# Designed miniproteins, single chains: the designs that were tried, part 26

Each design is a single chain, and the fold is of that chain. pLDDT is the mean over its residues in the fold that is shown.

## One batch from the design tools (miniprotein)

Design m941
Fold by ESMFold2-Fast:
Parts: C-alpha cells; structure tokens; sequence
Structure m941 (fold): chain A 60 residues (1-60)
C-alpha cells in the first residue's frame, strides 16, 4: 500500500538520524553509564518522532 511505502521511508529517515546522533554520542561521551542513558534517550526520541510522523500520514 502507499501508506506502507511512505511509512518505510519515514522509518529509514528516522533510523538514519538515530544512527547519526548515536555515533555523535559514542564519540563524545566517555562514561559508559552516561552513554547508555543517552543512547536510551535517543532511541525513545526516535520512537516518538516515528509515531508522530506515522499519525500525520494516517490522518492525510
């Protein structure tokens, strides 16, 4: 379906941004506990962004 195709493109964009932000965190944060907390935060934010963009696509 067109919605499924658009949803996969949204997921790709969200995952690319998550990968970029994750790499930046890994390179800048030396404390492993702080790094794990930051990575968990970035994953949660990525999930929220994906959910919001999917809601917009379903409402269109």
Amino acid sequence: SALNEKGREVLREVMEELAKRGKEAIESISDPEELLRKLAELIAEAGARFAARMAELKAA
Scores: mean pLDDT 88

Design m942
Fold by ESMFold2-Fast:
Structure m942 (fold): chain A 74 residues (1-74)
Amino acid sequence: SEAEELREKGEEYLKQGKPEEAAEAYRKAGDIYEKQGKPELAAESYRKAAFLYHGLGKEEEAREMMERANRLLE
């Protein structure tokens, strides 16, 4: 699926030393999983994006992703 392809692409970007592109790929994967009614996969993808945004100094984006992940599991 498109979400799975984006998740794999995010992993590949990390191997290439491209954390910003990886974060965006995981965020997009999370958005698609959420729309598909897959909250556990969406939350996992958002958490990966949050971790990467935090490493990039993008604290607002990191917080947004983490808050989205936490809401999906409640």
Scores: mean pLDDT 87

Design m943
Fold by ESMFold2-Fast:
Structure m943 (fold): chain A 75 residues (1-75)
Amino acid sequence: GVASGDAEAQFRAGQEALKAGDYQTAIEHYEKALALDPDSPLTAQIYANLGRAYAKLGDFEKATEAFQQAAALEK
């Protein structure tokens, strides 16, 4: 759809932030990617990366929830 390119751009920005150790910025970009295209082929990977970012921040409850969403979306 018209937003799919924007969702992919947000996903890439989130990955860059995650690699830089900017976990809060990574979460914000991933949440924007999900809002733009929730049924994307990237959605499982976005939840997996959200789980990693939350775990790095010590938010293990949100990390577990994100990893469970990623696992549920694996095809």
Scores: mean pLDDT 82

Design m944
Fold by ESMFold2-Fast:
Structure m944 (fold): chain A 97 residues (1-97)
Amino acid sequence: ALEEAKERVREAASRFLKASDETGLNSEQSAKAVAVNLLAAYGLYVATDPEILERMAEVLERGAKELEANKGDPEKASEVIDRVGAELSRLVDEAEA
């Protein structure tokens, strides 16, 4: 269960980063997308609860879908990246508690 949840987060993070790369992001937006991926990696390190990891995967999967649906819209991509980052940050804080 725990390893399955971790693998789901890794796959979701990879999909999110790939979708971000395909949107034509500027340097600032690309840095934010990388920061989201690093936050997911940190979550994988600190989280011991499969439910938190599954919620992280859901956030990343939803974000990736939205980026894929909005290819060529860097402004919409920036909004999605900011929202995903904020949601992951809250989940990482929950994992550390």
Scores: mean pLDDT 84

Design m945
Fold by ESMFold2-Fast:
Formats: structure tokens, sequence, C-alpha cells
Structure m945 (fold): chain A 97 residues (1-97)
């Protein structure tokens, strides 16, 4: 759906912002985590375009795990990272149907 694609494009933009923040700090480990999350989100967008919502969900679950790890590597609290990742997945689930 258009709503799912918009949601994934916003989440992709947030992951790119996380990468840029990581690079500004010289944190190559965090930058790689966010780059991998962007790749998974790009695959999720293509899955949604093909109507494969189960594949899109699994790809976003993997992307949320990487975003959580990236946020912790950037020095954010674990509880913040976990809540952010959970909100990311829930926002997609609300927009797939």
Amino acid sequence: SDSAIRTLNLQRGDALSGRDLALSQGNEKAAKLFDEAVRLLDEAIEAVKKGDFEKAKKLVEEATRLVRQGLVELGFPQDFADEYGDAMLQTLLNNID
C-alpha cells in the first residue's frame, strides 16, 4: 500500500540519519549497522511493491534489530533503542493492512 511504502521510506531516512551521525562521530561499527538496516528496508519496500507483506515484515524485524544495535553503539540507552525499534515495527504493521 502507499501508506506502507511511505512508512518504509521514512524509516529508511531515519536509518540514513543514524548512519550520518555515526560517521560524524567516527563510529564505523554503528555506520555499518545503519547501512545494513537501509539495505533491508530497501528490500522491504520492494517486497511491499510485490504484495509480499510477510517478507516485508521479516525484513523490517531484521532492520529494527540492526537499528537498535546502531543506537546503542552511538551511546543511546538500551531502553530507548528497544522502544524505538518496537515503535518502528509497530508503525509498519499498522500501515501494511
Scores: mean pLDDT 88

Design m946
Fold by ESMFold2-Fast:
Structure m946 (fold): chain A 63 residues (1-63)
Amino acid sequence: SIEKAEELRKKGEELFNEGDYEKAAELYRKAYEILKKELGIDHEKAKETEANYLESLGKIKEL
């Protein structure tokens, strides 16, 4: 589960760097849901993933 979350984060980062913010946001959201359940909402990885998710949403809003 955590391994899947890290895979999703990596793919989300790749998509974000390619400018595909909608797909990046979807993958970051999925990773965040896993990390919240497995590690807790206050864990560094969960917080970083939430920030990446919100940043992706911000980029969509700029379009």
Scores: mean pLDDT 82

Design m947
Fold by ESMFold2-Fast:
Structure m947 (fold): chain A 82 residues (1-82)
Amino acid sequence: SMETIKKFLENYEKYLMTVQHKSELEALKKVIEMLAIVYFSLSGNADEAQRVIKKAEETDDIEELQKLREEMLKKIEEVLEG
C-alpha cells in the first residue's frame, strides 16, 4: 500500500541521514533510487526506472529532486490503483 511505502521511505531517509551521515541531497538521491526500484518491481519497466536513477544521480538541485520524488510516488500510486 502507499502507506507502507511512505513509512518505509521516511525510515530509509532517517537511516541515511542519522546512521550513514548522508547530506540531505545525497539522502534524497538515494530515496529516489529506492522509489525507482519499487516502481520497477511493481511495473516491470526497467527503462523508466534506469532513466529516473540516472537523472537523480546527475541532478544536484534539491527542488528538482523533490519534483522527481513526487513524480515517482504518483507513478507508483497509479500502478497500485490500475
Scores: mean pLDDT 86

Design m948
Fold by ESMFold2-Fast:
Structure m948 (fold): chain A 84 residues (1-84)
Amino acid sequence: AEAALESLRALVEELKKMIDYIKNNELTPEELERYKAFLDALIAALRDWMAQAEAQGHPEIVAATREALELAEKGKKLVDEKLK
C-alpha cells in the first residue's frame, strides 16, 4: 500500500511535468500521437486501479489515483487540441 501510494504520487509529479512540456513546446504530429497513445493506455489503467483501491478501502490511494487520472485526462485533451 505505501509503495503504491509513493509510486502514484511520483506519477502525479511526472504527469504535471509532461503536461507542462506539451503545453510549452512545439511538438511534431508524430510526437503528439505517441503522447496520445500513452495517455489513453494510462487513463484505462488508472480507472482500473482506482476501482480496486476503492474496493480495498484505501482512501489515500484512491485520492492519488484520481489526481493522476484527472491530469492524464487533461494531458489527453491538450494533445487532442494540438492535433487539430
Scores: mean pLDDT 85

Design m949
Fold by ESMFold2-Fast:
Structure m949 (fold): chain A 55 residues (1-55)
Amino acid sequence: GAEIERLREEALRLAGEISPVVKEAVEREIDRVLEEGGDVLGILKRVIASLRALL
């Protein structure tokens, strides 16, 4: 839904601020979780928190 799309965009934006390699790795992980049908919302929130801590 819209919330997942918003969080995905935020995660990729933050990852891109670190490096293109990190952005690619984060994108692959998000796509893997979406494919597997896991807790996408929870994972995106944790990824964003981790990326913000690195910036």
Scores: mean pLDDT 81

Design m950
Fold by ESMFold2-Fast:
Structure m950 (fold): chain A 89 residues (1-89)
Amino acid sequence: SALVAELERLAAELAAEGAKKGPAAAAGAEAAGLERLTEVVGPALEPEAKAAAERARELMAKASEEEANEAAAAYAETREALDALRAKA
């Protein structure tokens, strides 16, 4: 499905960017992709999956602006939210 494919792409890119540029940069780079995902597939999402996607988007945007310690925590929560969305897709 398109949702699963996009979530896999975001997860792979977050992992790759996190390894190279750190968790805040990885989350920030993927914020636009997550916004596009929620815009395009949002109407088709189950209510719980839609809520998880919105939470992941907020955490990704937050991670890009936070101090290093808080960015790492927000990145971890972003990954958990994306994993939850994938599980419900």
Scores: mean pLDDT 63

Design m951
Fold by ESMFold2-Fast:
Formats: C-alpha cells, sequence, structure tokens
Structure m951 (fold): chain A 61 residues (1-61)
C-alpha cells in the first residue's frame, strides 16, 4: 500500500477523531520517506497526502 495513503489515513484520524497518535504516525512515515527517497520527495508526498486528506474531510461534510 502507498505511503501517501498511510499518511492520508493518519491525518484524517487526527483531524476528524482527534487521535494524537495518528499525527505521530504520519510524522514517522514522513521521516522514513525522507531517509529512503530524500527530503524533497517526502515533502511532496506529505503535501499530496495533506491535500487528499482535506478533500476527503470536505466530502464527509
Amino acid sequence: MSKIRKITSSLIRHKVYGDESALEEAKKIYEEVAKEYGKETAEKWYKEATDLANRIIEHMR
């Protein structure tokens, strides 16, 4: 499963359900991507995941 999807899921859990541990999970995935693919790739994927999470939350309302 895509790391972007994992970050997206974690951000939704944090924003919708107030799950603080989900935000820490998203940060750990970001750091893993930064180590494996580089900081620029990690920042791009994190932004894409954040944008996707916001769009999903908008649709839920």
Scores: mean pLDDT 80

Design m952
Fold by ESMFold2-Fast:
Structure m952 (fold): chain A 56 residues (1-56)
Amino acid sequence: SMESEKLAEELLEALLSGDEEKAERAQREGVRMYLAGDTEAAELLSEASRKAKELL
């Protein structure tokens, strides 16, 4: 969804900037989206985390 795509971008930005609080909030919101039926949220957030790790 557009919301989960935006959340994944926010997570990537937070991880790259070292904003741990923002990253934690994005991860919690991603879990909420997944439980609400947005199963794509888990994959998008996982990919954002992987990209951040590759860039750091």
Scores: mean pLDDT 83

Design m953
Fold by ESMFold2-Fast:
Structure m953 (fold): chain A 86 residues (1-86)
Amino acid sequence: MTLKIIIENASPSQIAGYALRAIGLELDGIEVEVKIEGNTLTITLKGLSEEQVQKYLDWAKELEKRGYKVEIKQEGDTVTITITKP
């Protein structure tokens, strides 16, 4: 499966933190693409299992409970999670 994580209105420290996590995943053999456009961070992860994608969905739901706006879209084998800080 392909997972696309979009973080909108991210602070510089949040961008750095997510980028470091993405590097860790790439070192573990996951295909990772990171794109930064202003305050928007897009991380694309390829070759994930359904169980790995579910862990990211659970993480996003925890962020929603903390006041983040979370939008989840699934199109075939691609899941997109868009996270916006309140």
Scores: mean pLDDT 76

Design m954
Fold by ESMFold2-Fast:
Structure m954 (fold): chain A 55 residues (1-55)
Amino acid sequence: SLLSDEELERVEREAARVRALNPSLSADEAIRQGALRAGLDPEVALRAARERRSQ
């Protein structure tokens, strides 16, 4: 709801790359870092990712 499906997919792809390089990162921190790489607000992206997981 906070991000488009395309934006959230971009965040998730960048988060996966970040986590591959830094396996000790939490899922939430990987989403924040992925959002920054995608040029999106990390807190908005984290909230959107949490909403998707709770469905």
Scores: mean pLDDT 81

Design m955
Fold by ESMFold2-Fast:
Structure m955 (fold): chain A 64 residues (1-64)
Amino acid sequence: EEFKKKGDEYYKKGLEHYKAGNYTEASRYFREAAEYFQKAGDVDKAKEYVKLSLEYERKAREAA
């Protein structure tokens, strides 16, 4: 399924930005990954990546 593949790609990009300390971009990519995993029917990963997106969005605000 294409949705799962795109979800994995966005998750990897989010992880790279997270490791670089770019929390705003990491949050955005994790949110995209969550949407694709939700479309793929992987509800557990979708929920996990929504939580990561929200956590890193909060960290980006705290760092600003």
Scores: mean pLDDT 81

Design m956
Fold by ESMFold2-Fast:
Structure m956 (fold): chain A 78 residues (1-78)
Amino acid sequence: SAILEAIGLTLRGIGYVLDGNPEGAIEVAKELLDRFPDDEFARKLAKKLAEMAAEVAKKQGNEKLAEEALKLAKEAEK
């Protein structure tokens, strides 16, 4: 099921966010968009995950990674 796969990937991404790994969360958000490009639910999950990754990157002082994550969140919105 696409929904269950998207949820499983999102839980992995949230795990990366909680572990302070914004790079891992960004890669999961990209995988959600690559595997489910036309799925609105998966795109919304990818957007939220990318936004969470951006906040973690900002707190770590990685402004470039935060900007990358925010661009990914915007791409997930279309």
Scores: mean pLDDT 87

Design m957
Fold by ESMFold2-Fast:
Structure m957 (fold): chain A 65 residues (1-65)
Amino acid sequence: RVLSPEEFELEVELGVAEIQLAVTAKANNIPLPESYEEAIKLFEQKGDTLGAEAARRVKELEERL
């Protein structure tokens, strides 16, 4: 598959965001649901702004790829 410079940047950002989400979820003992929308809700319920931001970032980047 041929990646444009924009797609390459988005894939790198997605990878970083996925790692940040996984680290934040593990630190807060939050099981990652199959849906990023559910992950956002779980983080918001716990008051974890950083976790909610990480989940939103992954969702946004996946939608752009």
Scores: mean pLDDT 72

Design m958
Fold by ESMFold2-Fast:
Structure m958 (fold): chain A 100 residues (1-100)
Amino acid sequence: MSKEEEIDAALTALDEFDKELDELEEKKASLEETKEKVKELIERFRELAKKMSEEIKKLLEEFVAKVEEAIKKAKSAKELIEELKKLIDETKKKLEELKK
């Protein structure tokens, strides 16, 4: 897989994660339900990282670690979703910078 294909796969996974967060917000999911769904979604990033080159793998592993930290510290579903969306945006920016 080319570096561009790896970056595109990671960006697609982040877009899918963001969409799932929008769905959780729309249905007013509880904090517990939101945490369970996010834990399920983050497992996809761990599996994806295993297939990536070292540079992209490290960035995805950092994203996973930050998401796990956010889950532990979140006091509400809204707070968790807002923090996760921020982490998604920051990670997307770093991936786009690797394309240049």
Scores: mean pLDDT 85

Design m959
Fold by ESMFold2-Fast:
Structure m959 (fold): chain A 76 residues (1-76)
Amino acid sequence: SEDEQIRADIEAYLARLPESRAKAAALPDPEVVALVEEALLRAVELVREAIERGLPREELERRIEELERELKERIA
C-alpha cells in the first residue's frame, strides 16, 4: 500500500511534466527556455532514480525543491 502510494505520487509528478513543458515553451527568452528544459530533464532523471532505488517520497520532494530553487536562481 505504501509502495503503491509512492508510485502513484511519482506518476503524478511525471504526469505534470507535459503541462510544465508547454508553459516553458511559451516563454519568450530562448536561454530561459533552455534552462527550464534542462531542469525538466533533470527532474525526469530524479523520478526515474526514485522509482529504481525506492527513494522515500519526502527525499524525492526535497530534491525536486532543490532543483526548482536552482532553476529560479539561474533565471533571476
Scores: mean pLDDT 69

Design m960
Fold by ESMFold2-Fast:
Structure m960 (fold): chain A 90 residues (1-90)
Amino acid sequence: LEAQAELLLAELERVVNNPEEVAREIQRLTGASEETARRAAELLVREAAEIREALERGLAAARSEEELRALLEEALARAGEAQRKVAELL
C-alpha cells in the first residue's frame, strides 16, 4: 500500500510539474484545439494538486493499513472525477 501511494504521489507530481506536456498530450490523444487542450490541462493540473495535497496530509495522519487503503481509494476516486471533468471539456 505504501509503495502504491508513493507511485500515485509521483504521478500526481509529474502532472502538476509538467502542465505544458499534459496539454500537448491531450492535443495528440484527442485532437482538441490548443485552447481546449490548455483549459483541460489547467483543470487536470489543479485537480491533481488538490488530490496530491489531500493524500499527503492523509498519509501523514494515517495509523493503520485500513486507513491507508481508504485514503488511496479516495484519491483514485477523485482522480476519476477529475478525468470525467476533463472529458466533458473535450
Scores: mean pLDDT 81

Design m961
Fold by ESMFold2-Fast:
Structure m961 (fold): chain A 56 residues (1-56)
Amino acid sequence: DRALARRLAQHDTGLSDAQLEAIEAARTDEELRRLAEEAGISVRQARGIKEALRTL
């Protein structure tokens, strides 16, 4: 479930396991914004990934 959600996000965005872990662990919107910028995705996408991982 969380592993599958992580694999789907990785496949869709091309993010590494480390990048997905960092997004999941982010506690503030500012951290999410930085991680999204570094990964080349929108903050909206990063927030969506975090939400999906959080609910599983």
Scores: mean pLDDT 74

Design m962
Fold by ESMFold2-Fast:
Structure m962 (fold): chain A 64 residues (1-64)
Amino acid sequence: MKLTPEELEIAREVAQELARETGGDASLAAIAEAVAKALGISVATARRMLTRLMESGELQVPPL
């Protein structure tokens, strides 16, 4: 389980963009689907990755 700085940046950008588009109503599932598409990985892998990034404080899911 190695994340590159580029993968982290893409995940952050995708999560932030989806949060902006939905006014903070984006679910973790929707964010995982968008990240999976952007990185070319499975939704299950993207969700696991997002959970770990949130735990480390490297990625914030929109709180509003």
Scores: mean pLDDT 70

Design m963
Fold by ESMFold2-Fast:
Structure m963 (fold): chain A 79 residues (1-79)
Amino acid sequence: MEEGIELLKKGQEAFKNGDYKTAADYYEKAADVFIEEGNYKLAAQAYFNSARAYALAGDYDKMIESFKKAQEAAEKYRA
């Protein structure tokens, strides 16, 4: 939990600084940690934030992958 939250904060800081590639990487790492912890709600949110950051970085392939992962995590949270 603490590791995932720290990675999420680093992603948010990078995003605010306009470093969208670094932000996307941290958000994805945070989401992966949240999946390991069974926190599918935070995982879905982190994957959505990663997808948004990849879109702003111009990496549309990784944006699509992150959106799919966000949907899968959201389904596990609400299923």
Scores: mean pLDDT 84

Design m964
Fold by ESMFold2-Fast:
Structure m964 (fold): chain A 65 residues (1-65)
Amino acid sequence: MLSEEEFEDEVILALALIQIAIAKNSPDSPEVQKETIDRIAEEAVSRLTNPELREQLRKAAEEAK
């Protein structure tokens, strides 16, 4: 079972990935999409304690741009 901290990190990651996917598929301009993705990734990475999940999120955000 995940610890409470690990569970929180997984939830933060999952929500960030969902938000990135929504931003990538939004009708916004490419510039606005990239800015939104960067903002989501930066905010989530600052809240994540697990370095592997931080790296996973950074890669997902970069690939989404």
Scores: mean pLDDT 79

Design m965
Fold by ESMFold2-Fast:
Structure m965 (fold): chain A 68 residues (1-68)
Amino acid sequence: VTLEEVVNAHMELARKGKSLEEPDKFGFTLASLAALLGMDEAQAAELRELLLNLDEKGAIALARRYEK
């Protein structure tokens, strides 16, 4: 599973109006993905905002910045 696939799975949840607190098809919640990337609560909130605004490119770019 790639980072882009996980972000796109969360984007699909947001697009369908489903909770990002529930696990996606790969078993990741937004909180568990943020923790895996080493994001704090403020950084996770920024990712959530991009996902809820359906900014796929922005969400992927932000997630990649924290992928080391």
Scores: mean pLDDT 79

Design m966
Fold by ESMFold2-Fast:
Structure m966 (fold): chain A 79 residues (1-79)
Amino acid sequence: LEEGRKYLKAGDYEKAAKAFEEHAKNSTGRDAAIAYYLAGIAYEKLGDYQKASEAFRNAAKHALDPVGFQALADEAEAK
C-alpha cells in the first residue's frame, strides 16, 4: 500500500494503480478491499473507468460492507 500511495501523491497514477493491484492480489479480506479501492481511485484519475469499475467490484468482494464499493463501481462504469 505505501508504495502505491507514494506514486499517487507524485501524480503517477499508472504506477499507483499497478502497485495497489499487486498489493491487493497478495492480500486478503479488508487489506485486499482497501488496495482494490485505491487501485480504482488511481484508474479513475487515469480516465480508465472500465478498470476502475473492475477494481471497485473486486473491493466489494473482499469488503465487510460491499454496498459502498458496488456503488462506486456503478458510478465508474456509467462514465
Scores: mean pLDDT 75

Design m967
Fold by ESMFold2-Fast:
Structure m967 (fold): chain A 78 residues (1-78)
Amino acid sequence: SIDELIDEADTNGDGVISYEEFKALVKKLLPELLSLPEEAVDDMIRVAHELGDVDKDGRISREQLREMVEGILAYNQS
């Protein structure tokens, strides 16, 4: 489930998602991104993380990440 993926991304169990944890999750959900240069993938993921960080405190909550993941999965299924 999406919640299980988020649990795996939250590797230190602090209830917040870092850039590196988010990057790992996105690569797992969108493996086609691995065909792109890593620099381009990193830039795209960084922008997505910044957009998800609504509070601009350098962290993404589990609820915010869940919405982003659901959006990514819906897009990929199209």
Scores: mean pLDDT 69

Design m968
Fold by ESMFold2-Fast:
Structure m968 (fold): chain A 75 residues (1-75)
Amino acid sequence: EWSESWLKNSTKEELELRKKLLEALKAGDKEKAIEYAKKLLELLSKKLLSKYNSEEAKKAIEETTPKVLAEVEKA
């Protein structure tokens, strides 16, 4: 899933958003953490749909997105 190879093949924008998300979570800034998580998920969704172009990928994104955002809101 989120392996080292995925991170290595990420764009600079994806890496920067991941860094900002982690910094926001560490600082307890829930609003910024949610904002960066949404942006990161949008980029990852576009990348997955472009690479795999499958209904399973679309459904996985739609099912996991609310769960990830809920976890970020709790942090």
Scores: mean pLDDT 67

Design m969
Fold by ESMFold2-Fast:
Structure m969 (fold): chain A 86 residues (1-86)
Amino acid sequence: MEKLSKEEIEERVKKLEEMLKQDPDNALIHLELGYLYYQLGDYEKAVEYFEKAIEIDPSNIAAHKLLAEVYRKLGDEEKAEEVEKK
């Protein structure tokens, strides 16, 4: 599969951040921003966006799984396991 370039990911992040200013409680925008930051290797920002997505929509299993994967990338297996239990 073709991966987006870093420049393409950064452009998508900017557009989604602008959309988020118009709809700050949109769980899907938070989820996509988290995933894009994860692809950029910015795991700290990825955590922030995934946590907000879960806060808005706790039933989003994909957000919980992605947050757990980010915590594993950060070396925090305990937090990854806590997220998977929710």
Scores: mean pLDDT 81

Design m970
Fold by ESMFold2-Fast:
Formats: C-alpha cells, structure tokens, sequence
Structure m970 (fold): chain A 90 residues (1-90)
C-alpha cells in the first residue's frame, strides 16, 4: 500500500464527513433521484472500508430503494448495489 495507515485513516474520515454533508444538503433539498442514491453508495463503501458494516447497510438499502424507483429493479446499478449490500451483511 502506498498510503501510510495514519494518513489513510484521516483521508477516509474526511471523505465520510464530506459525503455526509453533501447527502444532508441534498436530502434537505428534497432530492429523490439517482444523484442522491450514488452518494449513499459511496458513503456505504467508505463505511465498509472502515469496517463499520452496520453503518454501511442502511446507506446501501437507501441507495437500492432510490435506484429501483428511478431505474427499475433489474438495472445494472441496482444489481451492483444489491451485491454490495449482500457483502455488508456477511
């Protein structure tokens, strides 16, 4: 790995904080589209990288719900999100 552990942890926490703020602003704006869903997926993946599986799960579930409503249940992005959720629950 090219990233020092301390720096990696700091960058990961900063990315989580940044995405949480972006998500909050979009939620407050009433966003229900694919843009919000993709940010939920990104935040879920960052929580997975931290080993916070219980925190990742609800974001993957929120992402799947929005992606299904916007793109349909059989869309490739929905299938990928479901696979991520399955891994988080293992």
Amino acid sequence: SEVVEFAREGLLDAAIDFLEEQIKRLEEAGEKGVRLARLYLELGELYMERGDYEKAIPYYEKAIELLEKNLGKDHPEVLKAREKLKKAKE
Scores: mean pLDDT 84

Design m971
Fold by ESMFold2-Fast:
Structure m971 (fold): chain A 58 residues (1-58)
Amino acid sequence: MKLSQEEIDKLKENLLKAAKLYNLPEEVVKELIRQVESVETEEEALKVERQMLAHILS
């Protein structure tokens, strides 16, 4: 399903908050945000979220 710009913006906001909370490296944060900017579908958004979780749990 296609995401709205509002949903993409919320995803970016949530990723930035999580990155700050878990002290993720700047390079990882920049790459994940870049991926979010390219997201068009819910499946792509979930993939970015899974990558974020993998970095948090490492």
Scores: mean pLDDT 78

Design m972
Fold by ESMFold2-Fast:
Structure m972 (fold): chain A 88 residues (1-88)
Amino acid sequence: MELPDVILLVSRDPALILAAYPLLEEKGYTFEAVGSPELGKKYAPDLVAEPQDLVAIFKKSDNPKKVAVLRLEGDPEEALARLRAFLA
């Protein structure tokens, strides 16, 4: 399956976003920013997130055509395993 040009990670746990960083870098993504859900709406206007959620933006291209939104929640090992499976 073709990987998206932009991945938005949605999480309430900043440590989980930090743990996801090297997995995304390994697949050629560059970290752009992390902040509130409004930041993510630049790439995904229909983004479903609560005000307390953090959104981290990772991209491969300056002209993205395909965007994926991934929520990282629950057990950190299970969340990271799901991310690894998505990136495979």
Scores: mean pLDDT 80

Design m973
Fold by ESMFold2-Fast:
Structure m973 (fold): chain A 86 residues (1-86)
Amino acid sequence: MTLKIVVRNASEEEKQAFLELAEAYKAKGYKVTVEEEGDTLTITIENLSVEEEVGFVLRAIGLGLDGHEVKISREGDTTTIEITFP
């Protein structure tokens, strides 16, 4: 399955954390696409297992509990996690 992470209004430090995450998955052999347009960073990771997807969803829920705006949606085999920083 495909996971798409959309990050909005993040600081440079917060964006760097997501870019490091993208590089880590790329280093593990996953197909990772990173797109940056304005204040929006989009990371797409292909061929994730269900277990890995669940891990990302749980972390996103944690960010929501910490006061971030989090939206999770699914279309076909693609799960999209949208995180908006305060």
Scores: mean pLDDT 80

Design m974
Fold by ESMFold2-Fast:
Structure m974 (fold): chain A 86 residues (1-86)
Amino acid sequence: EIEKKTKEFVEKEAKKPKEEAEKLEKEEEQIEYLEKKKKELEEFLKKAEEEAKKQNSESKQLDVLKAIYEETKKAIEELLEELKKK
């Protein structure tokens, strides 16, 4: 099902930022990497919304796409908050 495939994709993508951060030796580098990822994700979401408007038609796929990106962004924000406290 489309919804299951979307969830699996989100879980894989959310895991990548943490795994890449663990490879970095300095906490500051980990924070910079995650902040860059968060910004890229936010910009990608905005582009997806603009594309939907240009097509002059609403798609349920856009709602699903927004959900997966928001979930990934939230995971990155939680990791950033944890690192900044240390």
Scores: mean pLDDT 69

Design m975
Fold by ESMFold2-Fast:
Structure m975 (fold): chain A 63 residues (1-63)
Amino acid sequence: MSDEEKAEKTVAGFTAALPSLSEEEARLLAEMGVRELKEAGVSEKIVKEARERMEKAIREAAA
């Protein structure tokens, strides 16, 4: 699986789970996802994009 595919799977899994999570759980899951992508050696640009997408989804769900 490519770095791009890893990031897409992380974001897709996050957004699929988001409706079932509290705001605190969603923030924790997003941070765990970012950490795992960094540990897997995914580029900083792709990790940053994934983080921004997950943070936006949390804000939209919290509104």
Scores: mean pLDDT 82

Design m977
Fold by ESMFold2-Fast:
Structure m977 (fold): chain A 104 residues (1-104)
Amino acid sequence: AEPSEEEKYEEALGEVHRLLSDLAARLRAAESEEQARAAVDETLAGLKEILSKLSKEIQEKVIEEAVRLLRGLKTHVRETEADPERRDFLVALLDELIDEIKKL
């Protein structure tokens, strides 16, 4: 039997959770702005790939969840990053990613 829309949504959520966990780890490990931008660019590409396999209705729900998770990551960075310049850069980069995802 073909996967149900609910099963497709649950699978996509699992992939998004993994993708954004990887992003969080890569941002923590990034020693340069170039490394942080690469992590964000690869995350956006990965999300587009996940979305490309889904119906429009499921895409909208996955986008909403991705935005929610990224807002949580932005809050975490704002609260835990001790370097103000690095904090402000990462927060701005995450805001740019959220805006790009909302356009999908």
Scores: mean pLDDT 87

